# Designed miniproteins, single chains, continued (3): the designs that were tried, part 30

Each design is a single chain, and the fold is of that chain. pLDDT is the mean over its residues in the fold that is shown.

## One batch from the design tools (miniprotein)

Design m9082
Fold by ESMFold2-Fast:
Structure m9082 (fold): chain A 60 residues (1-60)
Amino acid sequence: MEAIEELKKKFEELKKTHDDKQVLQETTLEMNRIAEKTGDAAVSKQAQQLLLERKKELEA
């Protein structure tokens, strides 16, 4: 799913220039924008799941 791949790419790019907290905040904002733009519940669910997985990785 194209929107999810863009979200992953943005997350990796943000990690290079921002701290973990800022990365999560920016990724959350992008996730919300994708959900609003698409209106697709499946895309929104995948974006939310990706955010949760990335949060676990940063906390570990």
Scores: mean pLDDT 72

Design m9083
Fold by ESMFold2-Fast:
Structure m9083 (fold): chain A 69 residues (1-69)
Amino acid sequence: SLEEAKRTAEAALALARELGDEEAARIFEQMLKAKTMEEVLRYAREALRRGRDNAAVRAAAHEVIKVAE
């Protein structure tokens, strides 16, 4: 559900902030403002592309995709 995907994105945002990944944090913040599951998946894929140097952020993005699909 969109609600469940947003809860997962909220956890991912907290992780990105704790790790100092400002770019990933901005993407997860946009994800929380998403109105559709398609928008959530779009931002999750963007976070996945950005997370190549941060395995934890990449894993968090994968969890959002898993919940959204």
Scores: mean pLDDT 77

Design m9084
Fold by ESMFold2-Fast:
Structure m9084 (fold): chain A 61 residues (1-61)
Amino acid sequence: VRAFSVEEGEATVARFAALAASGTPEALAELDRLAAAGGIAAVGTAHSARHGPVEVEVAEP
């Protein structure tokens, strides 16, 4: 689908990936907090949560 929802979802995932790439525990925690806040409810949700080095287990279960 070529809609803003899909494009913005991928942009959000890219931003979260950048936070994870920072390699700091604080950046990873922020990534998980943003995901838990409901900002990431797209194809990147599970990818970010499990692909991330610390996953959501340490952020907000």
Scores: mean pLDDT 52

Design m9085
Fold by ESMFold2-Fast:
Structure m9085 (fold): chain A 62 residues (1-62)
Amino acid sequence: PPLSPQLRRGVELVRQALEALKAGDRATAERLLEEAMRLFETLSPEEQERFREEFGRLVAEA
């Protein structure tokens, strides 16, 4: 099924954080990861599980 708007936002924040890390911008990456973590805490348990799956894919692609 398609990702919810909140899930899509969280995944995009993680993607941007990984790009910042690749560029050597640790401060931006930390800020984006903190925002993603706060968003993750507002998700339902089912959405949190899907977020973990998407996070795993992003890390594997990095």
Scores: mean pLDDT 81

Design m9086
Fold by ESMFold2-Fast:
Structure m9086 (fold): chain A 60 residues (1-60)
Amino acid sequence: DEIKKYKDFIEFTKEHLGALKAAAARASPEEQPTLRNSAKYLGDLLKELENLKIALEKMK
């Protein structure tokens, strides 16, 4: 089931975003801007992935 694989990928991405946000919170001041920018980028991509998931679910 392709939609199941897609949902699994979204959950995997959410876990990694959570870990990245946690790392940013624990990081030194020098590391925080890079980690926070990476988290924002991944978060924006995740929103697009979730929008596509909703569209795919409506096609069933």
Scores: mean pLDDT 79

Design m9087
Fold by ESMFold2-Fast:
Parts: sequence; structure tokens; C-alpha cells
Structure m9087 (fold): chain A 57 residues (1-57)
Amino acid sequence: MEEKIRELAEELGVTPEQVRGLLQLEREVGRELAIDFAVKFSGLTREQAQRIIDELG
């Protein structure tokens, strides 16, 4: 998991912490709320957030 988190973070130009935070949020509140939160507060685009969950969620 950590290797895939690092690889995807590098591809998207985001931090591994942003990827892990989104995956944790998705487990707590579900996909749509996690994506909305990440776009508004974590500096991720909707496309980046969707790809992270689709690849690793």
C-alpha cells in the first residue's frame, strides 16, 4: 500500500500525506463527501481525488 501511495502521489504531483488523508476520509465518510472535502480544503482537484480513491480506495 505505501509503495502505491508514493507512486500515485508522484504521478499526480501531490504529497503522500494528501493521498493517505483522502483514503482515511473515504473510509469514515464515503467517496463523495471525501472528494468534496479534499477539493475544498486539501488543495486536491476533483480529478486527483477521484483517481486516488479509484486506484487505492
Scores: mean pLDDT 82

Design m9088
Fold by ESMFold2-Fast:
Structure m9088 (fold): chain A 68 residues (1-68)
Amino acid sequence: SGIVENLEVSAEDAKEAGDEKTAEILRRLAEVAKGLSEEEAKELAARVGEEISKGDYEGAEAIVEEAE
């Protein structure tokens, strides 16, 4: 499965877990990733994922917003 599909699944999982912030960020990231190459999408997803793992949701959102 492609990176976009993985991001969409992860967004749904986050929503079901009640993590609405992560779900929205990953949903927006999946949409942005549709317009990117697989390599660019993976690099962007890695950067966003790193910020989420640190609890920096504002930083993660800013990265996605700049790519939109």
Scores: mean pLDDT 83

Design m9089
Fold by ESMFold2-Fast:
Structure m9089 (fold): chain A 62 residues (1-62)
Amino acid sequence: SKLKKIEEEKERLLEIVKKDAERAKKELSKYPHLSQQMVDDITESLERMVESIYKLELENLK
């Protein structure tokens, strides 16, 4: 059940990151000199942060 709790927290964080990334993508799309790849890189960085937070939390719950 601890794994289920961690999974639920990760899912919540991913939802927050997805919403934040979508907002960032919309804001960045207002700048015509920026490429789509740049927007994707930012989104990928946010997802990696969530994974890092999840791993750290999992270690703390040993």
Scores: mean pLDDT 74

Design m9090
Fold by ESMFold2-Fast:
Structure m9090 (fold): chain A 68 residues (1-68)
Amino acid sequence: SGEEALRRGEQLLVLAVILAAEGRDAEARKSLEEGKRYLEEAARQGAVSEEEMRRAIENAERAVQKAL
């Protein structure tokens, strides 16, 4: 469901930031990309707006970059 995709995407974005803070660059990038795909699916199913999706992805990308 879209709600499951949203929750999974959010969890993966949080995990990406944690992995980045631990210096685990490759794993952080993989988690970030997987989280982005789940959020895009959630937006397609209407579980989150495209604006909120883009904002969440942008915030996660900036947080990962800052932590690395």
Scores: mean pLDDT 88

Design m9091
Fold by ESMFold2-Fast:
Structure m9091 (fold): chain A 64 residues (1-64)
Amino acid sequence: MLTPEVQAANAAASEQAAEIAAAEGDDRTAELFRRAAEAYRAGDSEAGLEYETRAVLERMRRTI
């Protein structure tokens, strides 16, 4: 289980990643990172990790 401090850090990191993705025009990746941040703030580390993983894969798919 993630501590509240780790979940807050993961939420902040996901928000920052969403902002960067949106600035790059990658709206789908940005949306997934926003959902990850929301899940981490809600204390749902499992959903947060799942959305974060999907966001990373979506970003990689676009850069190939």
Scores: mean pLDDT 79

Design m9092
Fold by ESMFold2-Fast:
Structure m9092 (fold): chain A 77 residues (1-77)
Amino acid sequence: MLTEEEIKKKEEEAEELEKKGKEAYEKGNYKEAIEYYQKAEEIYEELYKATGDKKYLEKALEASVNVLAAAVKLVFK
C-alpha cells in the first residue's frame, strides 16, 4: 500500500495533469488533452485501489468523461 506521502504526491501529480489537460482542451489541442486526462485517470484509479476512498473513483470517472469529450472534439473538430 502507498504511504501517506506517496498518496499526497500522486494527488498533486494527478491535479497538475488535470490542469494541463484542461489548458490543452481550451487551446484546441485535443490529442494532448486526451493524453493528460488519461494519465490523471490512471493515477486516480491507482489511488482508489490503494486507499478504497471513493473520492478517487469519482475523480477517475471525471477524468474519463474529459477523455471522451476531448476525443469527440478531436474526431469532429
Scores: mean pLDDT 86

Design m9093
Fold by ESMFold2-Fast:
Structure m9093 (fold): chain A 60 residues (1-60)
Amino acid sequence: ASPARRNAVLNAVGRAVQELGEDASLEEITEKAGELLPEASRELLREAAARVKAGIAADR
C-alpha cells in the first residue's frame, strides 16, 4: 500500500475514535472507519485501529 493510502486509513480511524470516543471497541472503530473509507480493506482498517488504541493506552 502507498504512504498516501496508509495516511487515509489512519485519518479515517482517527475520525472514528473522535466520533465514537476512546472507550469504543476495536470492532466499533473499525466498522466506523470502514464507513468513512469504504475503499480500504477491513484488515488495514483493523490494524490501524489497533495501533491507534495502543497509542492511546500508552499515553494514559
Scores: mean pLDDT 77

Design m9094
Fold by ESMFold2-Fast:
Structure m9094 (fold): chain A 74 residues (1-74)
Amino acid sequence: SPQAEADRLRAEGGKHVSEGLKAYDAGDKEKTAEHFRKAAEHFRRASELDPDPVRAENYRKAAEFAEKMAEKLK
């Protein structure tokens, strides 16, 4: 279902946020940016698939935040 696919994408995005934060703590700027870009991609796809407008909007905002973090590290 679209909901189940959105849930999987949300979980993958969350994993990339976690890995990005670990890379940031380690001082690895390139890996941090890569993980936040991947997180943004997964959250954007989740927002498109989730039939709940509140969750979809939250995923859209999460994607924008992750994208902004990745851009700041360029």
Scores: mean pLDDT 86

Design m9095
Fold by ESMFold2-Fast:
Structure m9095 (fold): chain A 59 residues (1-59)
Amino acid sequence: ETVFSAEQQARRQQLLKIASEAQEKGLKPDEIGLIIQEAIAAGLSLEELRERLEKKAKE
């Protein structure tokens, strides 16, 4: 893996934290992975990704 900037590293760390928080809220890794993949494909921000995961966890 090639990492060129602190911004890319920070984004990766934020994704890991968001995924961990979603798992603590009871979401399964498969569900988290699918939502992250869809969010990236749709060009969503990390904030929008977090909101989507929270909405899923509440349902």
Scores: mean pLDDT 75

Design m9096
Fold by ESMFold2-Fast:
Order: sequence, then structure tokens, then C-alpha cells
Structure m9096 (fold): chain A 83 residues (1-83)
Amino acid sequence: SLQQLQEERERLRRLTAEVDEIVNEAIKNMKKDIDKAKEYVERLRQIAEELRKLPTPEAQRLADSVERVVDLLEEKIKAIEKK
């Protein structure tokens, strides 16, 4: 229905904003609090899983993007922990 499509678009807008905020917080915490950075990365994984449940191609593309960001953040965290 049109209402379901509108609700999904509003949800995608909110999730996109939340992702941007969490990514910034993860980056800020990587050198300050590594455990907190890991918590933010875990939250991004949960958002990607939620996006995968939505039927639209836009949700799937956002999920792909979030998963790529998660991989990059995990590699950066791993590099810091190796030091």
C-alpha cells in the first residue's frame, strides 16, 4: 500500500541519519574508548540486519553501504588493538 511505502521511506530516512551519527561516534571513540567504538560497530550491524528485512531496493543498497562501513571500521579497530 501507499502508506506502507511512505512508512518505509520515513524509516529509511531515520535509519540513514542514525547510521551517520553512529559512524561519527565510532570514529571519535576509536582512539579514546575502543570498547565503546566496538559497541557502535555492533549497533551498525544490527541496523544493517533491520534494513535487510525491508523489501525495497533502496533498503538493500543502504544495507550494503552500512555493511561496507562496518568492515572498514572493524579493520581500523583491529589495527589499533594490534598496537
Scores: mean pLDDT 84

Design m9097
Fold by ESMFold2-Fast:
Structure m9097 (fold): chain A 67 residues (1-67)
Amino acid sequence: SAAEAAGRGAEGAGAAARAGNDVVMERQIKLAEEAGGSREAARRAAEAARNGDSVTAHQYALEAAKG
């Protein structure tokens, strides 16, 4: 579903951010937005993941999936 694709994009952005790969992070945020997800929530998921806050990252990834 579109929501699943948006959630995967947000999760991928988080993984890329944790790895320090900003190029892949931005690409995954864009994929979440293109799937109808919230671009802002996907970015916040990536930022939380970069800071090691897996709980907040997961919550924002769920929010990204909602649009």
Scores: mean pLDDT 85

Design m9098
Fold by ESMFold2-Fast:
Structure m9098 (fold): chain A 64 residues (1-64)
Amino acid sequence: TEIEQKKKKCLEKLSDEDVQNFSRTVFKTNVPKETLIKRVVASDELYNLLLKYFPEIQDCIEEL
């Protein structure tokens, strides 16, 4: 869907360090960035949790 494409585009802007830190906090392990993005796009709960750590993602979505 259009919103899923916007989410993917904005989540790809996250640094590898940010992805690693979020992954370790939420999943207790390092998840590859591509896998993390797929999980977050597929889950509204994970997406909302990610926005608590990276509110700038919401701004990116709104600007697209």
Scores: mean pLDDT 81

Design m9099
Fold by ESMFold2-Fast:
Structure m9099 (fold): chain A 59 residues (1-59)
Amino acid sequence: HHHVRDFSAEELRDAFYRGAEILAEKLGDEETLKRIQENKDDIQALRDIVLELSDKLAA
């Protein structure tokens, strides 16, 4: 459906969702896994969760 060579909102959402899920699993953060589920359609929220989790994993 997109007419330009860019990530669709669905593709961005799926990428951030998968990344957040993997990071939360590695950290054993069940509360964040629930937040990911609640925000699965919110690209901005998923991106913020990924950044939050990646910072925790690196620290």
Scores: mean pLDDT 76

Design m9100
Fold by ESMFold2-Fast:
Structure m9100 (fold): chain A 63 residues (1-63)
Amino acid sequence: LKGKIAEAVKDAGVNTPSVLGLKKGEKVLVLKEYPDGNVLAQSLKTGRTGLVGRDFLKVVGEA
């Protein structure tokens, strides 16, 4: 997933210092993958960076 554009398949939480809140259909750039199944992602809509569960995302393109 690192270096890919991914899309949220469902709504995910709210923005906090550690967590990226997403609406279904929002696109993110995946910056890093973690062994626990989370990814560090940047919202293409807001520019915010935070953690998202990998299962909330589908790859839709390259960065």
Scores: mean pLDDT 74

Design m9101
Fold by ESMFold2-Fast:
Parts: sequence; structure tokens; C-alpha cells
Structure m9101 (fold): chain A 72 residues (1-72)
Amino acid sequence: SEIEKIIKEIREKARRLTAGLVEEKRRQGVERSEEEVREIEERIFKSLLIDEARRYEKEGKLEHAEALLSEA
């Protein structure tokens, strides 16, 4: 479904953004634990889901918005 594809794309984007932030922190001499990395990814993922849901709400696609918010 379109929603499953969107969720997958958002998850992949969250992973990529998290990896970049973790690498930047390593360059600054700060190591992130696996738990911290997971927490960062989940926060980014939820933020991206909410942003996409708001976009669907603006377009009047309330069912799509509700489905995305239920994943957050």
C-alpha cells in the first residue's frame, strides 16, 4: 500500500539521518551507545511521520494522516 511504502521510506530516511548524526558526534570525540542510537532514530522517525501526516491533513487525506500518526 501507499502508506506502507511511505513508512518504509521514512524509516530508511531516519536511519540515514541517525547514522550521519552518530558519525558527526564520533568526530567530536563522543561515542553513542547502541541504545542512544536507537533512541535518536526513533525520535527522528516519529518527527518525520508527524510531518508527513500533517501534509496529508492539509490535503484532506485524513485516513492517511491517521494511519501515519498511529505509527508515531
Scores: mean pLDDT 84

Design m9102
Fold by ESMFold2-Fast:
Structure m9102 (fold): chain A 68 residues (1-68)
Amino acid sequence: MEEEAEKLFEKYSKDKKGRITPEEFKQFLKDLGIELSDEELAELIRKVSKDNDGYLTKEEFLEFLKLL
């Protein structure tokens, strides 16, 4: 379950940064069949990423997946 989510995180996290950009997150959602507008995506990311630093850590990404 959660292990598979971490593997997905690593797959989308290119360049071994250990973080996912909003664009990568948007692509991940599209792969799941979820297409959000920039406004909806920004609100979702803001809710998940408290700092809204433009990146999603593993913890933030996993937290979001648990909500699904």
Scores: mean pLDDT 71

Design m9103
Fold by ESMFold2-Fast:
Structure m9103 (fold): chain A 59 residues (1-59)
Amino acid sequence: MEMFKEMEKRVREAIRRARERGDEETAKRIEEELKRGRELKEKNPVAAAIIYTSGLMEA
């Protein structure tokens, strides 16, 4: 639960870093993953956590 808030902060930080290096494509993809993770949080918290992690790895 609160772990998702921490993961979201890390994902948003990764998005900012991607934009800082001029990689807007990666930033957009991570944003989309974050949105999907938010939706999945209600149905499957584990799947949401995996999506957040995948977004961070792509960054």
Scores: mean pLDDT 71

Design m9104
Fold by ESMFold2-Fast:
Structure m9104 (fold): chain A 66 residues (1-66)
Amino acid sequence: MVLSPAEAKVVGRTLREKREAAVPPLSQRELAERAGVSQATVSNLESGSVPLSLETARRILRAAAA
């Protein structure tokens, strides 16, 4: 399933907040390495400029929480 524009914006904001709230804050590159995706994928998800699959979004969000 592909994220709608509204879902992509909410997910992107949540991801950015989780990444920036980490101590020390995670870079987009570090989050991408943890999630097993490219830095461009993380950047696109945070900006909401997708289509990205819900599965990819969940994987990145889980990595940000770990």
Scores: mean pLDDT 72

Design m9105
Fold by ESMFold2-Fast:
Structure m9105 (fold): chain A 95 residues (1-95)
Amino acid sequence: MEEKLEEIRKLIEEGKYKEAAELALKLLKEDKSAIPKVAELLLELIKEGKVAAAREILEYIYERDPELAEKIVEEISKKDKDAGEYFRRVIETYK
């Protein structure tokens, strides 16, 4: 799991947000215990000012698995209410 999370971070640094999102979704489908880890990654991206990367990853997941995206947003909200509200507005844009 940590190795795949590091690969996701590398893809983000390279501006390959779609590939990062694909790998994140694959990880989440293989291991549901990755939900808090992906939530933490998205929260870190927001705090680092990498808003576009965090948004693209969540939007990609929502388009393919809305229930999974909702669980990720709920985990973010438990750690940071403002970030959770931001990501909730992101997914509402696709309704």
Scores: mean pLDDT 83

Design m9106
Fold by ESMFold2-Fast:
Structure m9106 (fold): chain A 56 residues (1-56)
Amino acid sequence: MMEQARQLLDEGVEALRRGDSEAAQRHFIQAGRLLREAGYSDLEISRLVQDALSRL
């Protein structure tokens, strides 16, 4: 679960680098859903997304 969510976050960041905002949104939404199902809070999910985005 966590490995798959991390991969989706990485794919979302790569999509943003290419200017593909639609693909990025799909990846981030799916990652967030997997993280919630794994028991992560919205705050924790937000931090993980921000950490991924900081690599842009």
Scores: mean pLDDT 80

Design m9107
Fold by ESMFold2-Fast:
Structure m9107 (fold): chain A 84 residues (1-84)
Amino acid sequence: TEALIAEGKARIEADLSKYVDKETAKKAAELAAEAVRAKLAGDLARAAELYLEAALLTAKALGLDEEEVRARATEVLAKSVAAL
């Protein structure tokens, strides 16, 4: 439900803010929450785009390679879809 998504978003934001600035943590958490909403609505393509955007935003803030993060995020998303 929306309440559980809001709780998850707050937890992600709190965890990320230990490693990146608060604004980046908040934006990444917002994208992750929207990805979950899209997935629950059955829009897997939008969910994938939002998850990838959140992952890339966080990776860039941490100085990680964007191409490698794209590959890893795609693998994680494929496993999540297979679990459905």
Scores: mean pLDDT 75

Design m9108
Fold by ESMFold2-Fast:
Structure m9108 (fold): chain A 85 residues (1-85)
Amino acid sequence: SAAERLRRTAEEVAERLLRRSETLDVLSATAYRILAVGVLTEAELAVRAADPRPLLEAMIRVAEAVDAESGELLRRTLAEIEAAE
């Protein structure tokens, strides 16, 4: 389901951001940790929304500003959700 795909991708993105934060300075590490929590929270809101696409598009733009690969992972999930409709 779209909900299962989105939760899985959010967990993957959060794990990636937390792992990458381990080698960064305190300010950068804090930004990555805040984004990890934010991605998990927004994914749960998107799952409960009638249309998850606007929230997921917003998540992509915020994530890519901090970590390009995290943005691409979320973009892939948006494409999969749109293809399933």
Scores: mean pLDDT 82

Design m9109
Fold by ESMFold2-Fast:
Structure m9109 (fold): chain A 62 residues (1-62)
Amino acid sequence: TVVDDILDSIRRLLESGVSPEDVERQAKAMIDTLVSRGLLTPEQAEELREEIQKLIEEYLRS
């Protein structure tokens, strides 16, 4: 799914050493684009934002 594709991309970016700030910026842009195109529901976008935030925070905490 589009949600799974984005989460996988975010995980790969973090694992590849892309800065958390750049990952957050890219994730925000992807979500905004998909919502504006009607490809993500508001519920999916909200859940995805929270999951990405948790991934980034856990990565930084580690």
Scores: mean pLDDT 80

Design m9110
Fold by ESMFold2-Fast:
Structure m9110 (fold): chain A 61 residues (1-61)
Amino acid sequence: MIAELAARFTEALEAGDAEAAREAARQLSKAVEEQHNADTAELVLAIAEQEIARALAARRA
């Protein structure tokens, strides 16, 4: 479910696991596309990439 995927993404970011965060982001984007639309899914993916980049800059895993 979307909420569980969002939680996994947040947990991966907190752990500094960029690969896990990207995987969760891709799954989240796909779920959003199926339940909403492609535009919303693209925004979710873009936001996730920004969060990953910010986390890597702050923590450097």
Scores: mean pLDDT 78

Design m9111
Fold by ESMFold2-Fast:
Structure m9111 (fold): chain A 70 residues (1-70)
Amino acid sequence: SADFEEALRELSELVKDDPELVELVKKAAYHYFALNDPETARRLVEEALEKSDLSEEQKKRILELVERAL
């Protein structure tokens, strides 16, 4: 899904300086695109957002893109 790809691209840029969060984003991509497991992919994105220092507005934007994709 283009919306999920956009969500991961934007999230990856926002968390690029945190290797733990980058790994969660990579795992989310793997589950969504390789394993066709959108439920686990969504949980991994939510975990990355919770562990991040992103604003509530940034978190809502990423979650909205994820919701449209799933």
Scores: mean pLDDT 86

Design m9112
Fold by ESMFold2-Fast:
Structure m9112 (fold): chain A 57 residues (1-57)
Amino acid sequence: MGAERGRELDRAADENERRGLASPEQVDLLRQAGRAAEAGDLERARALEQQAWDTPL
């Protein structure tokens, strides 16, 4: 389960970076969330994902 969520977050980071719709800070937070999800720490992954979306462009 965590590995699939990690891939989704990596994909979201790549897509938003490619489209210029996310700041470098948002991209970094999404990638960190992906790594946390792959490690099985879904609570930390959700917290990092929320921080990414709360970060201004």
Scores: mean pLDDT 75

Design m9113
Fold by ESMFold2-Fast:
Structure m9113 (fold): chain A 64 residues (1-64)
Amino acid sequence: MLSEEEKKKLLEEIEKIGKELIEKGVPQDTVDRILKSAREALEKGDDVAALNALKEMKELLESL
């Protein structure tokens, strides 16, 4: 299970990537969906799902 500091860092990274995706023309709704999924995963203690949300955002950024 991720520590509170690791959860904070993961959310900071996802938010940073999300902002860059919006600047590159990705719809706000798409970014909000992934952010919501990450937050829900962290609340449930599903570390794998939270890390997968970060991976999805990174892959989306690399595909642009």
Scores: mean pLDDT 81

Design m9114
Fold by ESMFold2-Fast:
Structure m9114 (fold): chain A 61 residues (1-61)
Amino acid sequence: SVEALVEEYLALLRAAGASEAEVEAARATFDLVLEGSPSEETARAQLETILATLRRQLAAR
């Protein structure tokens, strides 16, 4: 689900050293984006791309 992808993204932000305040702000932003998205498929595709990029950045550390 898109919700599961958001949680994975937030977990990666924490792993990258983001503060809890930054993670909370990101969660609020994603909640607004998901409510306004025209399609769940579009939102999922964007989140999957962002997750792939973050995983690559974390692997480089």
Scores: mean pLDDT 73

Design m9115
Fold by ESMFold2-Fast:
Structure m9115 (fold): chain A 71 residues (1-71)
Amino acid sequence: MSKEELEKEVDLAMARMINAVAKLSIDKPLSEEEKEAMIKLLEKAKELARKVGDEELAKESEELIEEVRAQ
């Protein structure tokens, strides 16, 4: 595996992890501080997903941001 492929896999795994944690967290009422922190993490996940070219994963992050804001 090349260094570039490894870095892409790490970025992809991080974006997937953030989205997965957000999905589990939004099943419960979030405080305003928790919402702010989650939105910041999801924005990072979106940027990482776009960097690796996974537009579906980036869209999922954006949808999760809107769901967190809607609480």
Scores: mean pLDDT 83

Design m9116
Fold by ESMFold2-Fast:
Structure m9116 (fold): chain A 67 residues (1-67)
Amino acid sequence: MSVKEKVEEAIRLVKEGRFEEALDVLMSIQDELPPEALQYYNQAASAIQTREGEKAIEYLEKLLEKL
């Protein structure tokens, strides 16, 4: 599974309200991300931890743009 496919899986899990599983998927790719993507990764992870679904999806979509 590619890094891009894992970010798409995290978006799906957030849409389903499965925040812990979304965070686990996102954390699994941290070391595979380019530096310019890390800001959106950190923002997405924070939004997932606070269960802010819409915000998490916005940042995950921006993360996909950098991949």
Scores: mean pLDDT 84

Design m9117
Fold by ESMFold2-Fast:
Structure m9117 (fold): chain A 93 residues (1-93)
Amino acid sequence: MEEKEEKAIELVTEGEQALKNKDYEEAIKKYKEAIELGEGDIKAGAYLGLGKAYFEQKKYEEAIKAYEEALKIRPGNVEAKENLEEAKKKKAE
């Protein structure tokens, strides 16, 4: 479904922009919408972004879950793995 994939890509881009603007609630909303519409790499990227937004809000348990979902789709994603370990470290503090 090409239109759903295109919309998911747009939502990931909008989420990234919200994250840069430190609008973490808007970023979370956009990434969750992208996860519903996206498949494969787009969905993995949306989960990675969702984890980053939760991490910035210090919601480390939610960030861990999002990064784990990204890694289920793309086990070799170095950024997701590194971010997961940092979130686990922050949760343990």
Scores: mean pLDDT 88

Design m9118
Fold by ESMFold2-Fast:
Structure m9118 (fold): chain A 69 residues (1-69)
Amino acid sequence: SAAGGAAAAGAGARAAGPDPEKAYESALKVFQQYKSDPAAAEAAKRVAEAAREGGAEAGVLMGTQLSRE
């Protein structure tokens, strides 16, 4: 076990990562791959949609909510 002060590098909500357009495209691709499995496709779609809307943090929130559900 390790107990130390951890400081987040400031997780910027927008995250210089994926644009909403790119996230949508990736989600669409994953959706097509898992279209046979509605559960998997729906989960991937929701995560990507959340990410495009609120960015990284929103994606995490949606992912957490799905896990709790």
Scores: mean pLDDT 56

Design m9119
Fold by ESMFold2-Fast:
Structure m9119 (fold): chain A 78 residues (1-78)
Amino acid sequence: KEEKEEEARKLMVEGHKAFLEGNYEEALKKYEEALELAKEVNSPLIAPAYRGLGEVYEKMGNHEKAEKYYKLAEEAAA
């Protein structure tokens, strides 16, 4: 559990770095991998991972997907 959660956290950091560098495809891959690991261990990282995906899709101009992921993040944080 702890090992997968730490890996998910590292993927979140790598995804955010890729996002800041404008590498949106890499950011999506990292956030998706982090989300999958976070879901396996029911981690509090699920909501941040959904938010990360939303931010990347927003920057890519996909407002519809961004709104969907932001809603999923709100639901996961509740």
Scores: mean pLDDT 85

Design m9120
Fold by ESMFold2-Fast:
Parts: sequence; C-alpha cells; structure tokens
Structure m9120 (fold): chain A 114 residues (1-114)
Amino acid sequence: SHLEEAREHAEKAREEDPELGRLMLEVIDLVEAGAPEARILAQIGEIAAVLPLASDEAQRHVAEAARALAEATRESRPDVALAAEYLARVAEAVRAGGDAEAEVTLPAEVARKL
C-alpha cells in the first residue's frame, strides 16, 4: 500500500536524521489512527520547518515518504494529501539549494488549517 511505502521511506529518513524521521513516522501514525486533519497538518508544518537543517539524504527520503503519503490519502483526506504534496515540494526545493519558503507556496486550504 502507499501508506506502507510512506512508512518505509520515513524509516530510511530516521536512519539519516532520527528526529526528522520520527516526526514523519508520527504523521503516518496519525493518518492510520484517523486523527483530525488539523493535527496532521500541524505535524506536516513542523516537519517542513526543520527540513532545511537536515542532510540531503534525509531530505530525499522525506520527499519520497511525503509523495507516498499524498497518494495514500488522496481520496480519503484531500487536505492531508495536498499538505503532503507541499512537504515533498519543500524537500525538493531545499535539496536544490533554494529557499523553500520563497520557492514553494503553501496551498491556501492547508494555510487556513495550520
């Protein structure tokens, strides 16, 4: 499943950056538990904030985990899917050496719920 794929990539991120990987695994656990969207979106926001401090390898694994999470939630939780896609784009922008905050726009739907 896409959710299992997201967990696998998050575990790889944890090997490179234990705190970042733990936060990503927490997002996946919240999705599996059916947690409120606001809680999931807040956790995704926390991950996006710490991404620029992570290694390139950890950022790559978070991008892959976020893409898998977006696919897993696309039909059941569209706002979570949109936030996960945003997280993947932030990770990609940071890896490109860009300013993620300047280069990646937070979707209005997600911004209203953070």
Scores: mean pLDDT 80

Design m9121
Fold by ESMFold2-Fast:
Structure m9121 (fold): chain A 56 residues (1-56)
Amino acid sequence: GKEEQEKVAKEIAEKLLEIGDAIDKAIEKGKEAKKEKGEEAGLEAFREGLKELSLD
């Protein structure tokens, strides 16, 4: 019913927000490293952040 659909939609939305937060953290780490040490360091930091996502 509608209540079940709303519950599932909320759970999906919450999981998407968690994934989005983790991606945002990976992007921020990449930006910080890029600002300090250039693009190569930024890409490496971003990749490391994405590896954390893969373990979750």
Scores: mean pLDDT 76

